# Designed miniproteins, single chains, continued (2): the designs that were tried, part 87

Each design is a single chain, and the fold is of that chain. pLDDT is the mean over its residues in the fold that is shown.

## One batch from the design tools (miniprotein)

Design m7199
Fold by ESMFold2-Fast:
Structure m7199 (fold): chain A 61 residues (1-61)
Amino acid sequence: SMQELFDELVKKLKEAAEKNPDPQKAARLYTAGVLGIVGALLEGRPDQAKELAEKYIEEAK
């Protein structure tokens, strides 16, 4: 389901952000990533939600 996908992507993004040594940068990237994932899923674009999650996970490293 889209809710299960959301939970999975947000969990991965949170784990990546928590490993970043800059807590302000981590918080900004996590917030932007969550908003992007929500937007993509609300538009019925699960593949875009996955791409956005991967982008923000990489930037959070």
Scores: mean pLDDT 85

Design m7200
Fold by ESMFold2-Fast:
Structure m7200 (fold): chain A 64 residues (1-64)
Amino acid sequence: SEEQIKLAKELSEVVKRIDELEKQIAATTDPAEKAALQKELEELKERGLELFKQLAPELPIVIP
């Protein structure tokens, strides 16, 4: 459906942002900046989980 396509695209964007944030965290040496990036990463992971639940609520969720 159109709604599922939109959710899948949003999930794809969230996953892309998570990958970019993980790279930034790995490259960051400032503890305060690292903590801020880690907080943003956790928020994006929660958003990704929420989107996944909307796409497939009955499937077991396994985070790799």
Scores: mean pLDDT 78

Design m7201
Fold by ESMFold2-Fast:
Formats: structure tokens, C-alpha cells, sequence
Structure m7201 (fold): chain A 57 residues (1-57)
């Protein structure tokens, strides 16, 4: 899995998010837009949320 997001996102958080998505059966490149038009969340916030979830598991 290859994650595309803002350069300001820590590499550790990107790696945790990728591992979580891969474990859940997501494969291929994953791209996070700068701001999600539906939820209003930034790519940084989404990746951090995924990383936090991975740390809880």
C-alpha cells in the first residue's frame, strides 16, 4: 500500500495507517485529499485518526 498525503504528516503515522488499512484488506495505492469535502476533515487529521486506531489495537 502507498499512501499519498500532506508532507507535514509524520512518516510514523503514515506507516501505522498503511498497516491498519492493509490488515483490514485494503490493497493498492491510497490517496487522502487535503480536505475531505463530505466530512470537512483534513488529510492530516484522517491519517492521525487511523494511526491512533492502530495504536489501540
Amino acid sequence: IEIHTDPSVPEEDIELARELLEREGVSGPVSFPPVNPVTGKSAVELVRALAARAREL
Scores: mean pLDDT 65

Design m7202
Fold by ESMFold2-Fast:
Structure m7202 (fold): chain A 59 residues (1-59)
Amino acid sequence: GMEEAKKAAERAAESLRRAGASEETVEATQIGGEKGAEKGDAESAQNGAVRGGLAAGGG
């Protein structure tokens, strides 16, 4: 559900933070994951988090 999807997004952001990613990348990943989690799907949350992180860190 949404709750589980949100936790998945938070874990992705936490992993980036632990890996030493910039705060901008972590925040973008969190926001992207939250938008994905709004669909109530863990896969959408994960995808949103990845897109957010790539946009901030890779763009």
Scores: mean pLDDT 69

Design m7203
Fold by ESMFold2-Fast:
Structure m7203 (fold): chain A 72 residues (1-72)
Amino acid sequence: SLEEAIERVRKELPPELADRVIAVMEKHKDLPPVEALRIARKEVTKELVDQGKIEAAAEVSRVLNEIIEELE
């Protein structure tokens, strides 16, 4: 469920990164959880890269990819 995916993100990422990912997922709550995660991965990693936060972007990508693979 979307709630389970959000709880996984909250547990697996630092609070600041988790809050931003969750905000994007909540914006796309009408989509399947995997699609909400893919959109959040794309938007949040782009934001972080644009800010020069390459390591944070890599961590978000890694964690969200692991959650997506477990849900597929």
Scores: mean pLDDT 86

Design m7204
Fold by ESMFold2-Fast:
Structure m7204 (fold): chain A 64 residues (1-64)
Amino acid sequence: DEEERRRALEETRERSDERLEAIRVGSEAAEKTFETTEGSLEEKLNKASQAGAEAFKKKVKEKE
């Protein structure tokens, strides 16, 4: 009863933490790509968005 409640909360927290970590990894990849990419603002934003999305997807798949 109490143990089952704790387990459910812990599983929910783990899932939330995993998603937050994936978002963080994606955000960091996007920022790094934006800083290191040379070109127009549009090109920098497009590459940063792509890199962030790819890093996020990879992190999510690794946690499965």
Scores: mean pLDDT 77

Design m7205
Fold by ESMFold2-Fast:
Structure m7205 (fold): chain A 56 residues (1-56)
Amino acid sequence: SLLDEGIRLFKEGRGAEAAALFKRSGASDEEILAALQAAGVSREEAEGLVRGAKVL
């Protein structure tokens, strides 16, 4: 899925590409936060990414 692909890119240090995929995935903020945290991303970092992806 686009969400899983975005998480992989983020863990590889490709945060801009990850944020773009999160936006395209159509997933809710809660779904993105849960998936990022399940992948080992801290809550603080996950919240920052979700806010970044939300700014259009």
Scores: mean pLDDT 74

Design m7206
Fold by ESMFold2-Fast:
Structure m7206 (fold): chain A 60 residues (1-60)
Amino acid sequence: MDPTRVGVTLLLRLGLSPEQASLVGRMIEEGKSAEEIVEELRRLGVSEEQARRVLELLEA
């Protein structure tokens, strides 16, 4: 299994929608930074608390 599949599963557990989790996976494949991914999620209406948890996961 590739790391993207594990990450998407964890993002769903953090309360992200399947569409938001899929977008994060795509942005990782495109080489986007953790900060860019978090900013895009916040633009889509993800809460500050959820975005912070995603940032921690991506920086791990």
Scores: mean pLDDT 73

Design m7207
Fold by ESMFold2-Fast:
Structure m7207 (fold): chain A 65 residues (1-65)
Amino acid sequence: GMAEARELLERARELLAQGRYAEAGELISKAMELLGHHKGAADVRRHAEDRVVLEAALADAEKAL
């Protein structure tokens, strides 16, 4: 649900700050699926270690909360 998506995005932000991009990407993609953004989740999985893609996806998902 929305509360779970929010928690995942908060944890993903911490992981991005620590340089743990692959782990952050997994949490962002899961949160995006919970928010109904299935295409966005797939794109994040494809670019899981691209910091710019992950930061943009995190910001877009946070706006959906």
Scores: mean pLDDT 78

Design m7208
Fold by ESMFold2-Fast:
Structure m7208 (fold): chain A 92 residues (1-92)
Amino acid sequence: MELREVLKKILSNPKAGGITILERIYEALERGELTLDEVKEALQKAIDSLRKQLEVIPTDTLKRIIELLEKALQADSKEEVLQYLREALNVD
């Protein structure tokens, strides 16, 4: 419960930024503190936030991050989601 409330606050806080949200999602999934379904819900919100940033600052880095997150959203296993999140966090 506590972690879900913290994650919701991070996702609703404009100061958090998309990358900070991704780091928190990765850590929570890796530790088993969130289910895959809960991670996918948080990930969709992260994608929506990053798409808004892409409209203001269209960079190839941001496009690549969004592509990797969309692949994570379509993944069927925790291991695949962690792989795409790791790749997204290391884009540059």
Scores: mean pLDDT 72

Design m7209
Fold by ESMFold2-Fast:
Structure m7209 (fold): chain A 60 residues (1-60)
Amino acid sequence: GAEDARRSLEAAERALAEGDGVAALTGASHAKRLAQESGDEELVRRAEELVRRARELLGL
């Protein structure tokens, strides 16, 4: 549900802050899937932004 998506977003944001691009990408991708399943468009957009930032950190 949306709560699971929020927890995954928080984990991904923490990983980004620590410079862990792999953990950030994994967490953000998981959060995006959970947000899509919950129908929360705002959480989907937030997860997509974290995926983008994690990919940039990894040079992808």
Scores: mean pLDDT 85

Design m7210
Fold by ESMFold2-Fast:
Structure m7210 (fold): chain A 100 residues (1-100)
Amino acid sequence: MEEAIELYNEGMVALAKGDYETAIEKYEKAIELTTDPELKAEALYNLGEALLKLGKYEEAVEYYEKAAELYASLGTPEGQTLAALARKKAEEARKKLEEA
C-alpha cells in the first residue's frame, strides 16, 4: 500500500533526525497498514532501533525479535542474514538493559 510506504519513509526521516517518538508512531502505522512482509520486518527492526535510542531496552528486544522471526519466515538468504542481524541487536539491547 502506498500509504504504508510513505509512513515507513517518514519514520526513516524522523529516525535520522533523532525524532525517535515520531519514528515509532510512523513505523507502528506502517506495520498496521502494510501487507508486504519485507516492509513489515524492516519497520519492526527500525522501531526496535528507535526504542533502543530512547533507552526502552526491553521493548527494543521485543521488536528486534519480532523482526528476526518475520525476516526468517521470508525463506530468502537475505531474510536469514537480516534475521541474524536483528537477533544480534536484541542481544545488544539485553546487555544495555543489564547496564541500565
Scores: mean pLDDT 86

Design m7211
Fold by ESMFold2-Fast:
Structure m7211 (fold): chain A 63 residues (1-63)
Amino acid sequence: MEEVYERARELIREAAKEMGVTLSDEQIDELARRLAAHVERTGREPTLELAKLRIDSVVAAEA
């Protein structure tokens, strides 16, 4: 549980850097929790692609 959250947080930060997007600590934490919840629900490992998709959803909603 905690390990999945930590990994999700790392992936969100990495994805944001690759996309050139600036995220607040609050946005990173929220996105990481959503990614971790998805992993717990599906049993699949978190991926950089999923992290990028989550960030895209937030950016599109705020655009």
Scores: mean pLDDT 76

Design m7213
Fold by ESMFold2-Fast:
Structure m7213 (fold): chain A 73 residues (1-73)
Amino acid sequence: GPLTAEIEAARAALTPEQRESLVKEAMRKLRDAFERGEELRLDTPEEQYAFAEVGPEIARAVREGRPLDELLK
């Protein structure tokens, strides 16, 4: 879905390198949460921005408890 105003502000404040780093960290957090059987936690607008950037399909999979490995092939 569309980004919230808070996520858009975070996007505008970040450099391209910081955006890439946050996307990588978001993917790691998603995988770690699934491996532990834990709920995904997103604490900052920057993390929420990164999560939005990994795509609506992955966001839906996380909410539905679906395996990420099938989406990352």
Scores: mean pLDDT 62

Design m7214
Fold by ESMFold2-Fast:
Structure m7214 (fold): chain A 61 residues (1-61)
Amino acid sequence: SEKVEKAKKELDEFVKENPDATYQELLDRLLEIAKKYGITDTAELLKLWRHAVDKHDELKA
């Protein structure tokens, strides 16, 4: 989905700018980005969360 790809890009930028963000802050940002793009499907939200957590954990390694 075009919207999911754009949401992933915004999440990557957020994680890059905020490497010390907590999982709660990461989740709050994900939900705002999902709302912006109209992403409401649970499976798509879970894919975004896994993507965001993987990126966050990479920067913490």
Scores: mean pLDDT 82

Design m7215
Fold by ESMFold2-Fast:
Structure m7215 (fold): chain A 71 residues (1-71)
Amino acid sequence: MEKLEQEIEAAVYELEGAVHLVVASRSKDEEEKAEHLRKAAEAYRKAAELSPDPEESERLRRRAEELERKA
């Protein structure tokens, strides 16, 4: 039942990315903001790699790419 474990891990990384995105949005320091945007992008990339749904994987990958451009 590897698929369920992958779904849970993907969800955990997506949550991790969301947390970093919130921290970035609240950061007053440009360097701190950029660092958290980079961490959010990395977490979303990992979520995309673990997602068993191709459509969700693509969505998460595009989000990571967008955040990398902003960092």
Scores: mean pLDDT 81

Design m7216
Fold by ESMFold2-Fast:
Structure m7216 (fold): chain A 86 residues (1-86)
Amino acid sequence: MQLSPEVEKLAEEAEKAIKEKDWEKAAELFEKILELDPEHFGALLGLAYAYKKLGDLEKALEYAEKAGELSGNEELKKKLIEELKK
C-alpha cells in the first residue's frame, strides 16, 4: 500500500506532539491522518492514547477498539483496552 507523503508527515508531527506532551495537538494530527486513511492503525492507537491523557476515556476506548478490530487479534485488542484502564 502506497503511504501518502501527507500521512507520513502528519505521523511525524503527531509523534513529536506526543513527545512534547501536547495531547490536544497530537489528537488533532491523528484525526487528520484518519481523514486521509480511516484505517490507519497507528493513528487509531495514537488517538486512543491522546484521549486517555486528555481524560476522555470514552473516546480513548472507542479508538482502541477500532484499532483492535483492524488488527484481527483479540489478545491485542484486550491488551489495548487494559492499557487504557491504567
Scores: mean pLDDT 79

Design m7217
Fold by ESMFold2-Fast:
Structure m7217 (fold): chain A 96 residues (1-96)
Amino acid sequence: AKEKAELFKEAAEEGDPIAYLQMGRAYLELGDYEKAVEYFEKAIAIDPNNPEAWLLLGEAYYKLGDYEKAIEYFRKALEMGHPRAEELLKKVEEKL
């Protein structure tokens, strides 16, 4: 347990935001949307210029029923050029 935590910490300290994105995606698929948010926020803290991270953060908030935050993060992904952001943004705006 202790050794695994240090290995994950070392991978994060090497600046690999993809590890956090993969963890967030795994939690999103398992239905743990709060943990998905946590890991996507960690990915964004390392690389704020990845539109995929912003899109996935918006998807996690959408699953939590926080449509206002989902719209905010989908707009951010759209501004950064994510090809799926416009479709997801329109779907969330219909819920308001």
Scores: mean pLDDT 79

Design m7218
Fold by ESMFold2-Fast:
Structure m7218 (fold): chain A 76 residues (1-76)
Amino acid sequence: MLPEPSEEARKLIEEGEKYLKKGIDAYRNGDLDKASEYFEKAIEKFTEAERLGSHEGAVLAALAEIYLAIVKMDKA
């Protein structure tokens, strides 16, 4: 079994999830700039969790990158 994530990694995932939700909410409201900002914040937090050994952080970072790509395509 993989080691349990540290408390730091868990906090980073929680913060990233909050940003991910804010990004989705902003995107639903048509605020592409705000959505982009929140998804970039989510990626930052999830990538930090991945560096601490969180596989969940890696998966969530990839998901947030997909959302950011969608926003960038809509802005282009």
Scores: mean pLDDT 82

Design m7219
Fold by ESMFold2-Fast:
Structure m7219 (fold): chain A 76 residues (1-76)
Amino acid sequence: MAEAEAHIAEGDAAEAAGDYATAAEHYLKAADAYEAAGDLDSAAAEYLRAARAYERAGDPAKAAEARKRANALHGV
């Protein structure tokens, strides 16, 4: 999905620049786009990437929320 891929590219660029908060926001947008498209496996992966970026940004609460969303999509 081109929209999700664009957000992933923007997130990767933000991580390379050391802007982990911006990277996390872009990975969340990618996850939301995959979830809306019904690609739950890709959505879960991007929520986990967002969680990791939030941890690096010093925001454990947002990291926990992103992990909860990923775990919900890994359900049966």
Scores: mean pLDDT 83

Design m7220
Fold by ESMFold2-Fast:
Formats: C-alpha cells, structure tokens, sequence
Structure m7220 (fold): chain A 80 residues (1-80)
C-alpha cells in the first residue's frame, strides 16, 4: 500500500527531515483510509514534536524513532 511505502521511507530515512516528511504522508494516507480525527491529530503532533526536538538538539535519532512509531501505529489502525 502507499502507507507501507511511506513507512519504508521512514525506516530508510537518514535525517529527521526525511523521516518527518514520510511519516506525515503516512498519517495523511491513514486519514484518507478512515483514521479518526483524534488519532490523526495526536500522531501528527507526536511527529512534529520529535522533529522540533531534533532541530533544537541536533540529534536526529529521537525524531526518526517517533516518526517510525507514529507511521507504524497509523498502519496498524487502518490496515492491521
């Protein structure tokens, strides 16, 4: 699926920005597939928070981890 493709992009991301962009696309695809507005908002805020922490700290690892977890959760909720 397109969501699985974006999750794979998160897994292969080398930077916080790459992971952030792919995870947001995965979450948007999940929303089109029926993800609730509450889950959609929560997952987006999680991804944004991780990215902001990476920008402020210079450590991409947390942003990549949060992005992957959010994209996996989106996939689990809509495609299982």
Amino acid sequence: SKLEEELERVRNAKTAEEAYEAALRAIDIAYEQGLSVTRYTGLKLRVIGGYLDAELSGDDSLAIREAEEAAREALRLVEE
Scores: mean pLDDT 86

Design m7221
Fold by ESMFold2-Fast:
Structure m7221 (fold): chain A 66 residues (1-66)
Amino acid sequence: SMMEELAKKLAEELRKKAEELAAATSPRTAADIMVWEARELAKSLDPEVGEKVVEEARKYAEELIA
């Protein structure tokens, strides 16, 4: 759906920033910051979109620290 595509696009932007941050800090620190940024972003979005953004960010965070 359009909402899932929007959520994935927003999560992809967070993912790119997290990859840069991981190189400068650590995967764990980058993962934590990405999830927190996703939750903050979600507060200003439609609840359905916000929930999907946080879900995608958490999924990538798990992948980043694995």
Scores: mean pLDDT 81

Design m7222
Fold by ESMFold2-Fast:
Structure m7222 (fold): chain A 81 residues (1-81)
Amino acid sequence: PLSKKQLEAEVLTSLGRMYYAIGELLKSKGDLDGAIESYEKAIKLFEEALKIDPSNEEAKAELERAKKKLEEVKKEKEKKE
């Protein structure tokens, strides 16, 4: 069974994945502002999960992926303005 801290980190990681998926969906629909907000929420959730479990390589990889996507969407928004 998971400890309370492991469960909390797992829930935060799962919520981060959900916001990442929402960001991908909004980006695909051309809602770049909504995508940015969703990726920023995902990043905060992954960072919080890593504060609880800093050895979680999966959460680290997902954090870096979300940061990369955020930068890509910000650059795309600049080109459309």
Scores: mean pLDDT 84

Design m7223
Fold by ESMFold2-Fast:
Structure m7223 (fold): chain A 64 residues (1-64)
Amino acid sequence: MKVVLVYTGLSEEEAREAAEKAKEVFGADEVELREVPDVDTGLAEARRLVLEEGIPVALAGSTP
């Protein structure tokens, strides 16, 4: 199973650490990192992935 980490306002290193936590929490064998410019974009992408592809999503970062 794949989990997607959608993130904003984080360095690549911070995003990778968050991705490892998401992988552990979801029990996933794969994690994909997707950087977004803001929380609204992240929420839209998460909704698409869950509803259209059935992929669990984790969100991480700071509000803009």
Scores: mean pLDDT 78

Design m7224
Fold by ESMFold2-Fast:
Structure m7224 (fold): chain A 62 residues (1-62)
Amino acid sequence: TEESAKEARENIDEELPEMLKRMSPKEVGELLLKSAENAESAGGEGAAEALREKAKEVLALE
């Protein structure tokens, strides 16, 4: 849903700077993709899509 996608984006944006201090863009991207799979399994297609888009963005940093 649109609400779930928005919430996922906000959570990622808040945590992303801290994650990138501790992990490489590749590692962060892999974690985001794993989170997307988990969200999709739970029926959160919008959240999964938002997570995949963010993962692509993070992976492009490398």
Scores: mean pLDDT 75

Design m7225
Fold by ESMFold2-Fast:
Structure m7225 (fold): chain A 69 residues (1-69)
Amino acid sequence: MLPERIQERIREVADRVRRLLAEGREEEAEELLREAKEELRRLAEREGVDPERVVAALERAVEGARAEL
């Protein structure tokens, strides 16, 4: 499992992306996702986990959010 701190951040980002998409704010959702990927890669390096694994988990969470719309 990913560290709790990283899991919490992924959930926060996915929830915010879901809300932006529901409001029709696709450009802001895309910008948030881009910034979150960079932030999470840095956080993964600090926590000693594979950054690509963290980014993949974020992408799966965001796709789940889109599928619920």
Scores: mean pLDDT 81

Design m7226
Fold by ESMFold2-Fast:
Structure m7226 (fold): chain A 94 residues (1-94)
Amino acid sequence: MLDDHIKLLEEQLKKEPTGYTYLDLGNLYYEKGDYEKAIEYYKKALELLGEDNPLALTNLGKAYLEKGDKEKAEEYYKKALEINPDNEEAKKNL
C-alpha cells in the first residue's frame, strides 16, 4: 500500500541514499497529494542526480503546478524543455 511503500523507501534511504530513491519518494508523496513533501524530495533528487535531470525538473514543475505556484512550475518546465525539447509533459503545461 502507498504508506507501506513510503516506509520501505525511507528505510532504503537511511541505508543507501540515492537520487532515484528520493525521486521515487517524491512520486509517492505526489500520489498521496502531499505536494510540499513531493517538492522537498524532488529537490533532493535534483541535488544528487544533477541540476539538469529532466525527470526531477518535470516532476518539480508538476508539483508546483498542483500547489498553485504557476510561476515556479513554468520555470521548471522551461528548464526541462531546454534539456529535452520533446518533453510532452512540459510542453503540455507551458
Scores: mean pLDDT 81

Design m7227
Fold by ESMFold2-Fast:
Structure m7227 (fold): chain A 75 residues (1-75)
Amino acid sequence: NAELEEKIVRAVQKTAEALKGSGASNEAIARATNAVIDAVEQGNVEEGIKRIRSLVPDIGEETAQKLIEILKEEL
């Protein structure tokens, strides 16, 4: 519905901003963004955190922490 779509848009915008400072590849950016979208759509913050943590080698620990905070704020 529209409310869920608005949450996804906000989470994606915040995620894109966090990832711009990371130096991550386009593939890593896509994987991180998809993990955030899936977590918000499913309402599953724990699974989202696990997926983001697995991307630390690609996006860095500081960026991963920012994405985890985004999930906690939107869910």
Scores: mean pLDDT 83

Design m7228
Fold by ESMFold2-Fast:
Structure m7228 (fold): chain A 87 residues (1-87)
Amino acid sequence: NEKKKEAEEYEKKGEEYEKKGKEAEKKGDLEEAIEYYEKAAEYYEKAAKLYESLGEKEKAKEARKKALEASINAGILQLKLALDKVL
């Protein structure tokens, strides 16, 4: 079940980058936080696609939700960073 293990590994990487994103955000390192959230979204999306190919609909849905949440977090921080550069 190599694909299932690969999906679980991508999910774990998504969680690691999400944690790094939150830590960078708390430190005020917005550019670094954006990069980590974008990587988290990428890995969660990869996990979701593999879970879909395996017929694991609920795990795929959950991973896709986490990918979307990470992307939203990155987007919010991109807006904050843009405002900081204009002001």
Scores: mean pLDDT 88

Design m7229
Fold by ESMFold2-Fast:
Order: structure tokens, then sequence, then C-alpha cells
Structure m7229 (fold): chain A 75 residues (1-75)
């Protein structure tokens, strides 16, 4: 459980940072590849725990992403 949350937090952080910095999708994909591979291993081990961790992290980060998008639109 905790390992899945850690990986998902790292993935979310990289995606948010890339969005702010304007990193190309190809570069972002390359940086995410090893983390995605580890996440697949965790899903194979315990899909329910991995999915629960993903939903929790996504919910927390979704509000941050929406706030950033709204700020950009308003500016």
Amino acid sequence: MEEAKRLLEEIAELQIEAARAGVPQEELAARLAPLAEKLEELYAEDPEAALAAEEEVLAARREELLAALRARRAA
C-alpha cells in the first residue's frame, strides 16, 4: 500500500512539475517509464490496494490541478 502511494505521489509530482515547466510529453513519458513499470508490478501483486492508493492520490492532486487550470484561465 505505502509503496504504491509513494510511486503515485512521485508520478503526480512529475506530471505537475512538467505542466508548470512546459516539458514535452515525450520527455515526461521517458521520466515516468521506470515509475510506471514499478506501479504495474504493484498492481499485479495487489490490484485492490494499488487501485485504492491511486484513487486517493488522484483525488488529492486533482484539486491542485483544477486550481492551477482555473488560475491560468482567469489570467
Scores: mean pLDDT 74

Design m7230
Fold by ESMFold2-Fast:
Structure m7230 (fold): chain A 93 residues (1-93)
Amino acid sequence: SVSPEQSRLLTQASQLLRQASRYARQGDGDRASQLLQQAYRLAQQAADLGLDEAGLVADGARTALRLVQQGDYDRAAVLADFSSRSALNLARS
């Protein structure tokens, strides 16, 4: 089961990933990168608290960040959006 702290971290990560997806779609790589780095840290904190599935959200954020750094904004946006939904579903579990 997900703890209240893990749920809070994943809900915040979900919001940041959704915002990152929007900025990536707009071609704003700098804002997308900042939000993806923040989402990665929050998801990793949830994983460190014992929620292994949050590690998959962190991996998604990190991969989306690499795609932004490569200029692949469309794939970054899709992955960030998918990871946002995964984080929210996990927070509600």
Scores: mean pLDDT 92

Design m7231
Fold by ESMFold2-Fast:
Structure m7231 (fold): chain A 72 residues (1-72)
Amino acid sequence: ALEELAEEEEKLLEEFKKAAEAGDEEEARKKAEELKKLVEKAAELGLISEEEAEKAKKLLEESLEKAIEAAK
């Protein structure tokens, strides 16, 4: 069960990084949103702590903002 979530996370992280490198703001935002939802789901299932989930979501938002700025 955890393996499926880990695989989805790796795939979404890869896609997010590619979108960020390409300067594709729309795709980067979309992938960051999907990653945040996956993190929230993991916390709801008790797989990670609420604190870990909040830190991960904050890091994703900061990474997205930097990617958008770099695309300008």
Scores: mean pLDDT 76

Design m7232
Fold by ESMFold2-Fast:
Structure m7232 (fold): chain A 62 residues (1-62)
Amino acid sequence: MKFSKEDIEELKKLAEEQTAEIRRFDAEHPDAPSEEVARFIGQVLRRIGDAIDKVIKREKEK
């Protein structure tokens, strides 16, 4: 499968934004229990997965 330049830039931006969100969460919640941290990371990974699926769907429909 081929990604367009625009799709790649969109995914890069999302990765940067999600990385910043993880760092912010760690800084703001240093004492968060492991279960809460795992849940937050799970949510971040799901958002990234959903974005990748949308890009793949767009490429298939081009």
Scores: mean pLDDT 74

Design m7233
Fold by ESMFold2-Fast:
Structure m7233 (fold): chain A 73 residues (1-73)
Amino acid sequence: SAERARAEEEVKELEERLAKDPNDAEAWTKLGQAYFKLGKLEKAKEYYERALELDPSNQTARANLALVKDLLK
């Protein structure tokens, strides 16, 4: 679908952004969101955890991580 294709393109763009700046907590959060849209929950969890390691105050990453962990039960 168009939605899936957009999410896959977003992943590529974010991975390139993170290759240049691996300390970009916002980019890790967005990468988690993109993988969540793709149904790749384990990768989404990993990237939200990375975002929180860099920025523990990131409420978006924290809330989304809680949702992903619940879905992985």
Scores: mean pLDDT 88

Design m7234
Fold by ESMFold2-Fast:
Order: structure tokens, then C-alpha cells, then sequence
Structure m7234 (fold): chain A 68 residues (1-68)
């Protein structure tokens, strides 16, 4: 499925951006990137389960970054 593969690549890129920003202490930028990843996944037809997993991952990374 080329469309799903393209969406997976885009979501992954946005997650990587969020992770990079969180590591740099840019919590607002990280939150924006994770939110965009979730929106992209939702538009791409990801399941509720997959979306919930993405949301939990983003929250976890932000919580880790806030502890620094």
C-alpha cells in the first residue's frame, strides 16, 4: 500500500522532529510536531489504537524532557 507507506514515512519524520526538539529543550516545538504527527496519522487512516499509541509516545517524551 503506497499511500499507507507514504503516511508512515511522514509520521515518522514528524516524530523524529518532535524527539529532536524535545532533546534540545524546545518543548513547544516538540508538542507541535507530535500533534502534527497525530493529525497526519488520523488523515492517513490509522486506527484508533495506533493514534492512541502515538499520543502516549509523544506525552512520554515530553514528560522525560520536562524532568531535565
Amino acid sequence: DPERQRTLEEVGRLIDEGDRRAEAGDLEGAEEAYRKAVETAREGGFSDEEIAALERRGRRRLEEARRR
Scores: mean pLDDT 84

Design m7235
Fold by ESMFold2-Fast:
Structure m7235 (fold): chain A 59 residues (1-59)
Amino acid sequence: LPSLEEELAAIRAAPSVAEAAALYDAILERRLAAGAFDGEHALELARLLQAIEDAARAA
C-alpha cells in the first residue's frame, strides 16, 4: 500500500475536484480491502478533500 504522504500527494495532484473525490474513495476502498484502514489517515484524507472542495467553491 502507498503511504499516507503518497496518498495525500495523489489527491493534491488530481486535475479536478471530481478526480480528487474519486481518488479519496478508491484509497479508502483499497485500505478497507487490505485490512489497513486507519481512522486518523481517513480523516487526514477527508480534510484535504474538503479543503480542495472549499477552494473550488470559493473560486
Scores: mean pLDDT 82

Design m7236
Fold by ESMFold2-Fast:
Structure m7236 (fold): chain A 77 residues (1-77)
Amino acid sequence: LSKEQQEEALEALKRMVQSVTDRAISRTEDPRVRELLRRAGELQVQSLEAKKEGDFERAKELLEESRRLMEEAERLE
């Protein structure tokens, strides 16, 4: 794939992550849960950027941190 096609694919994936995060946030009124979900979404976007750079170890660490934040949000509900 060209660099332009790779950029477009990355932007599409980032938009999907943001959309899913926004929907999850819209379903809760607890500000603590909202903040945890927002941070988890940001880490998922950063993971996609790390994968683009070939840093798969960093991508894995970011996804694991995102998972921990989502588990914390679930415990608060």
Scores: mean pLDDT 82

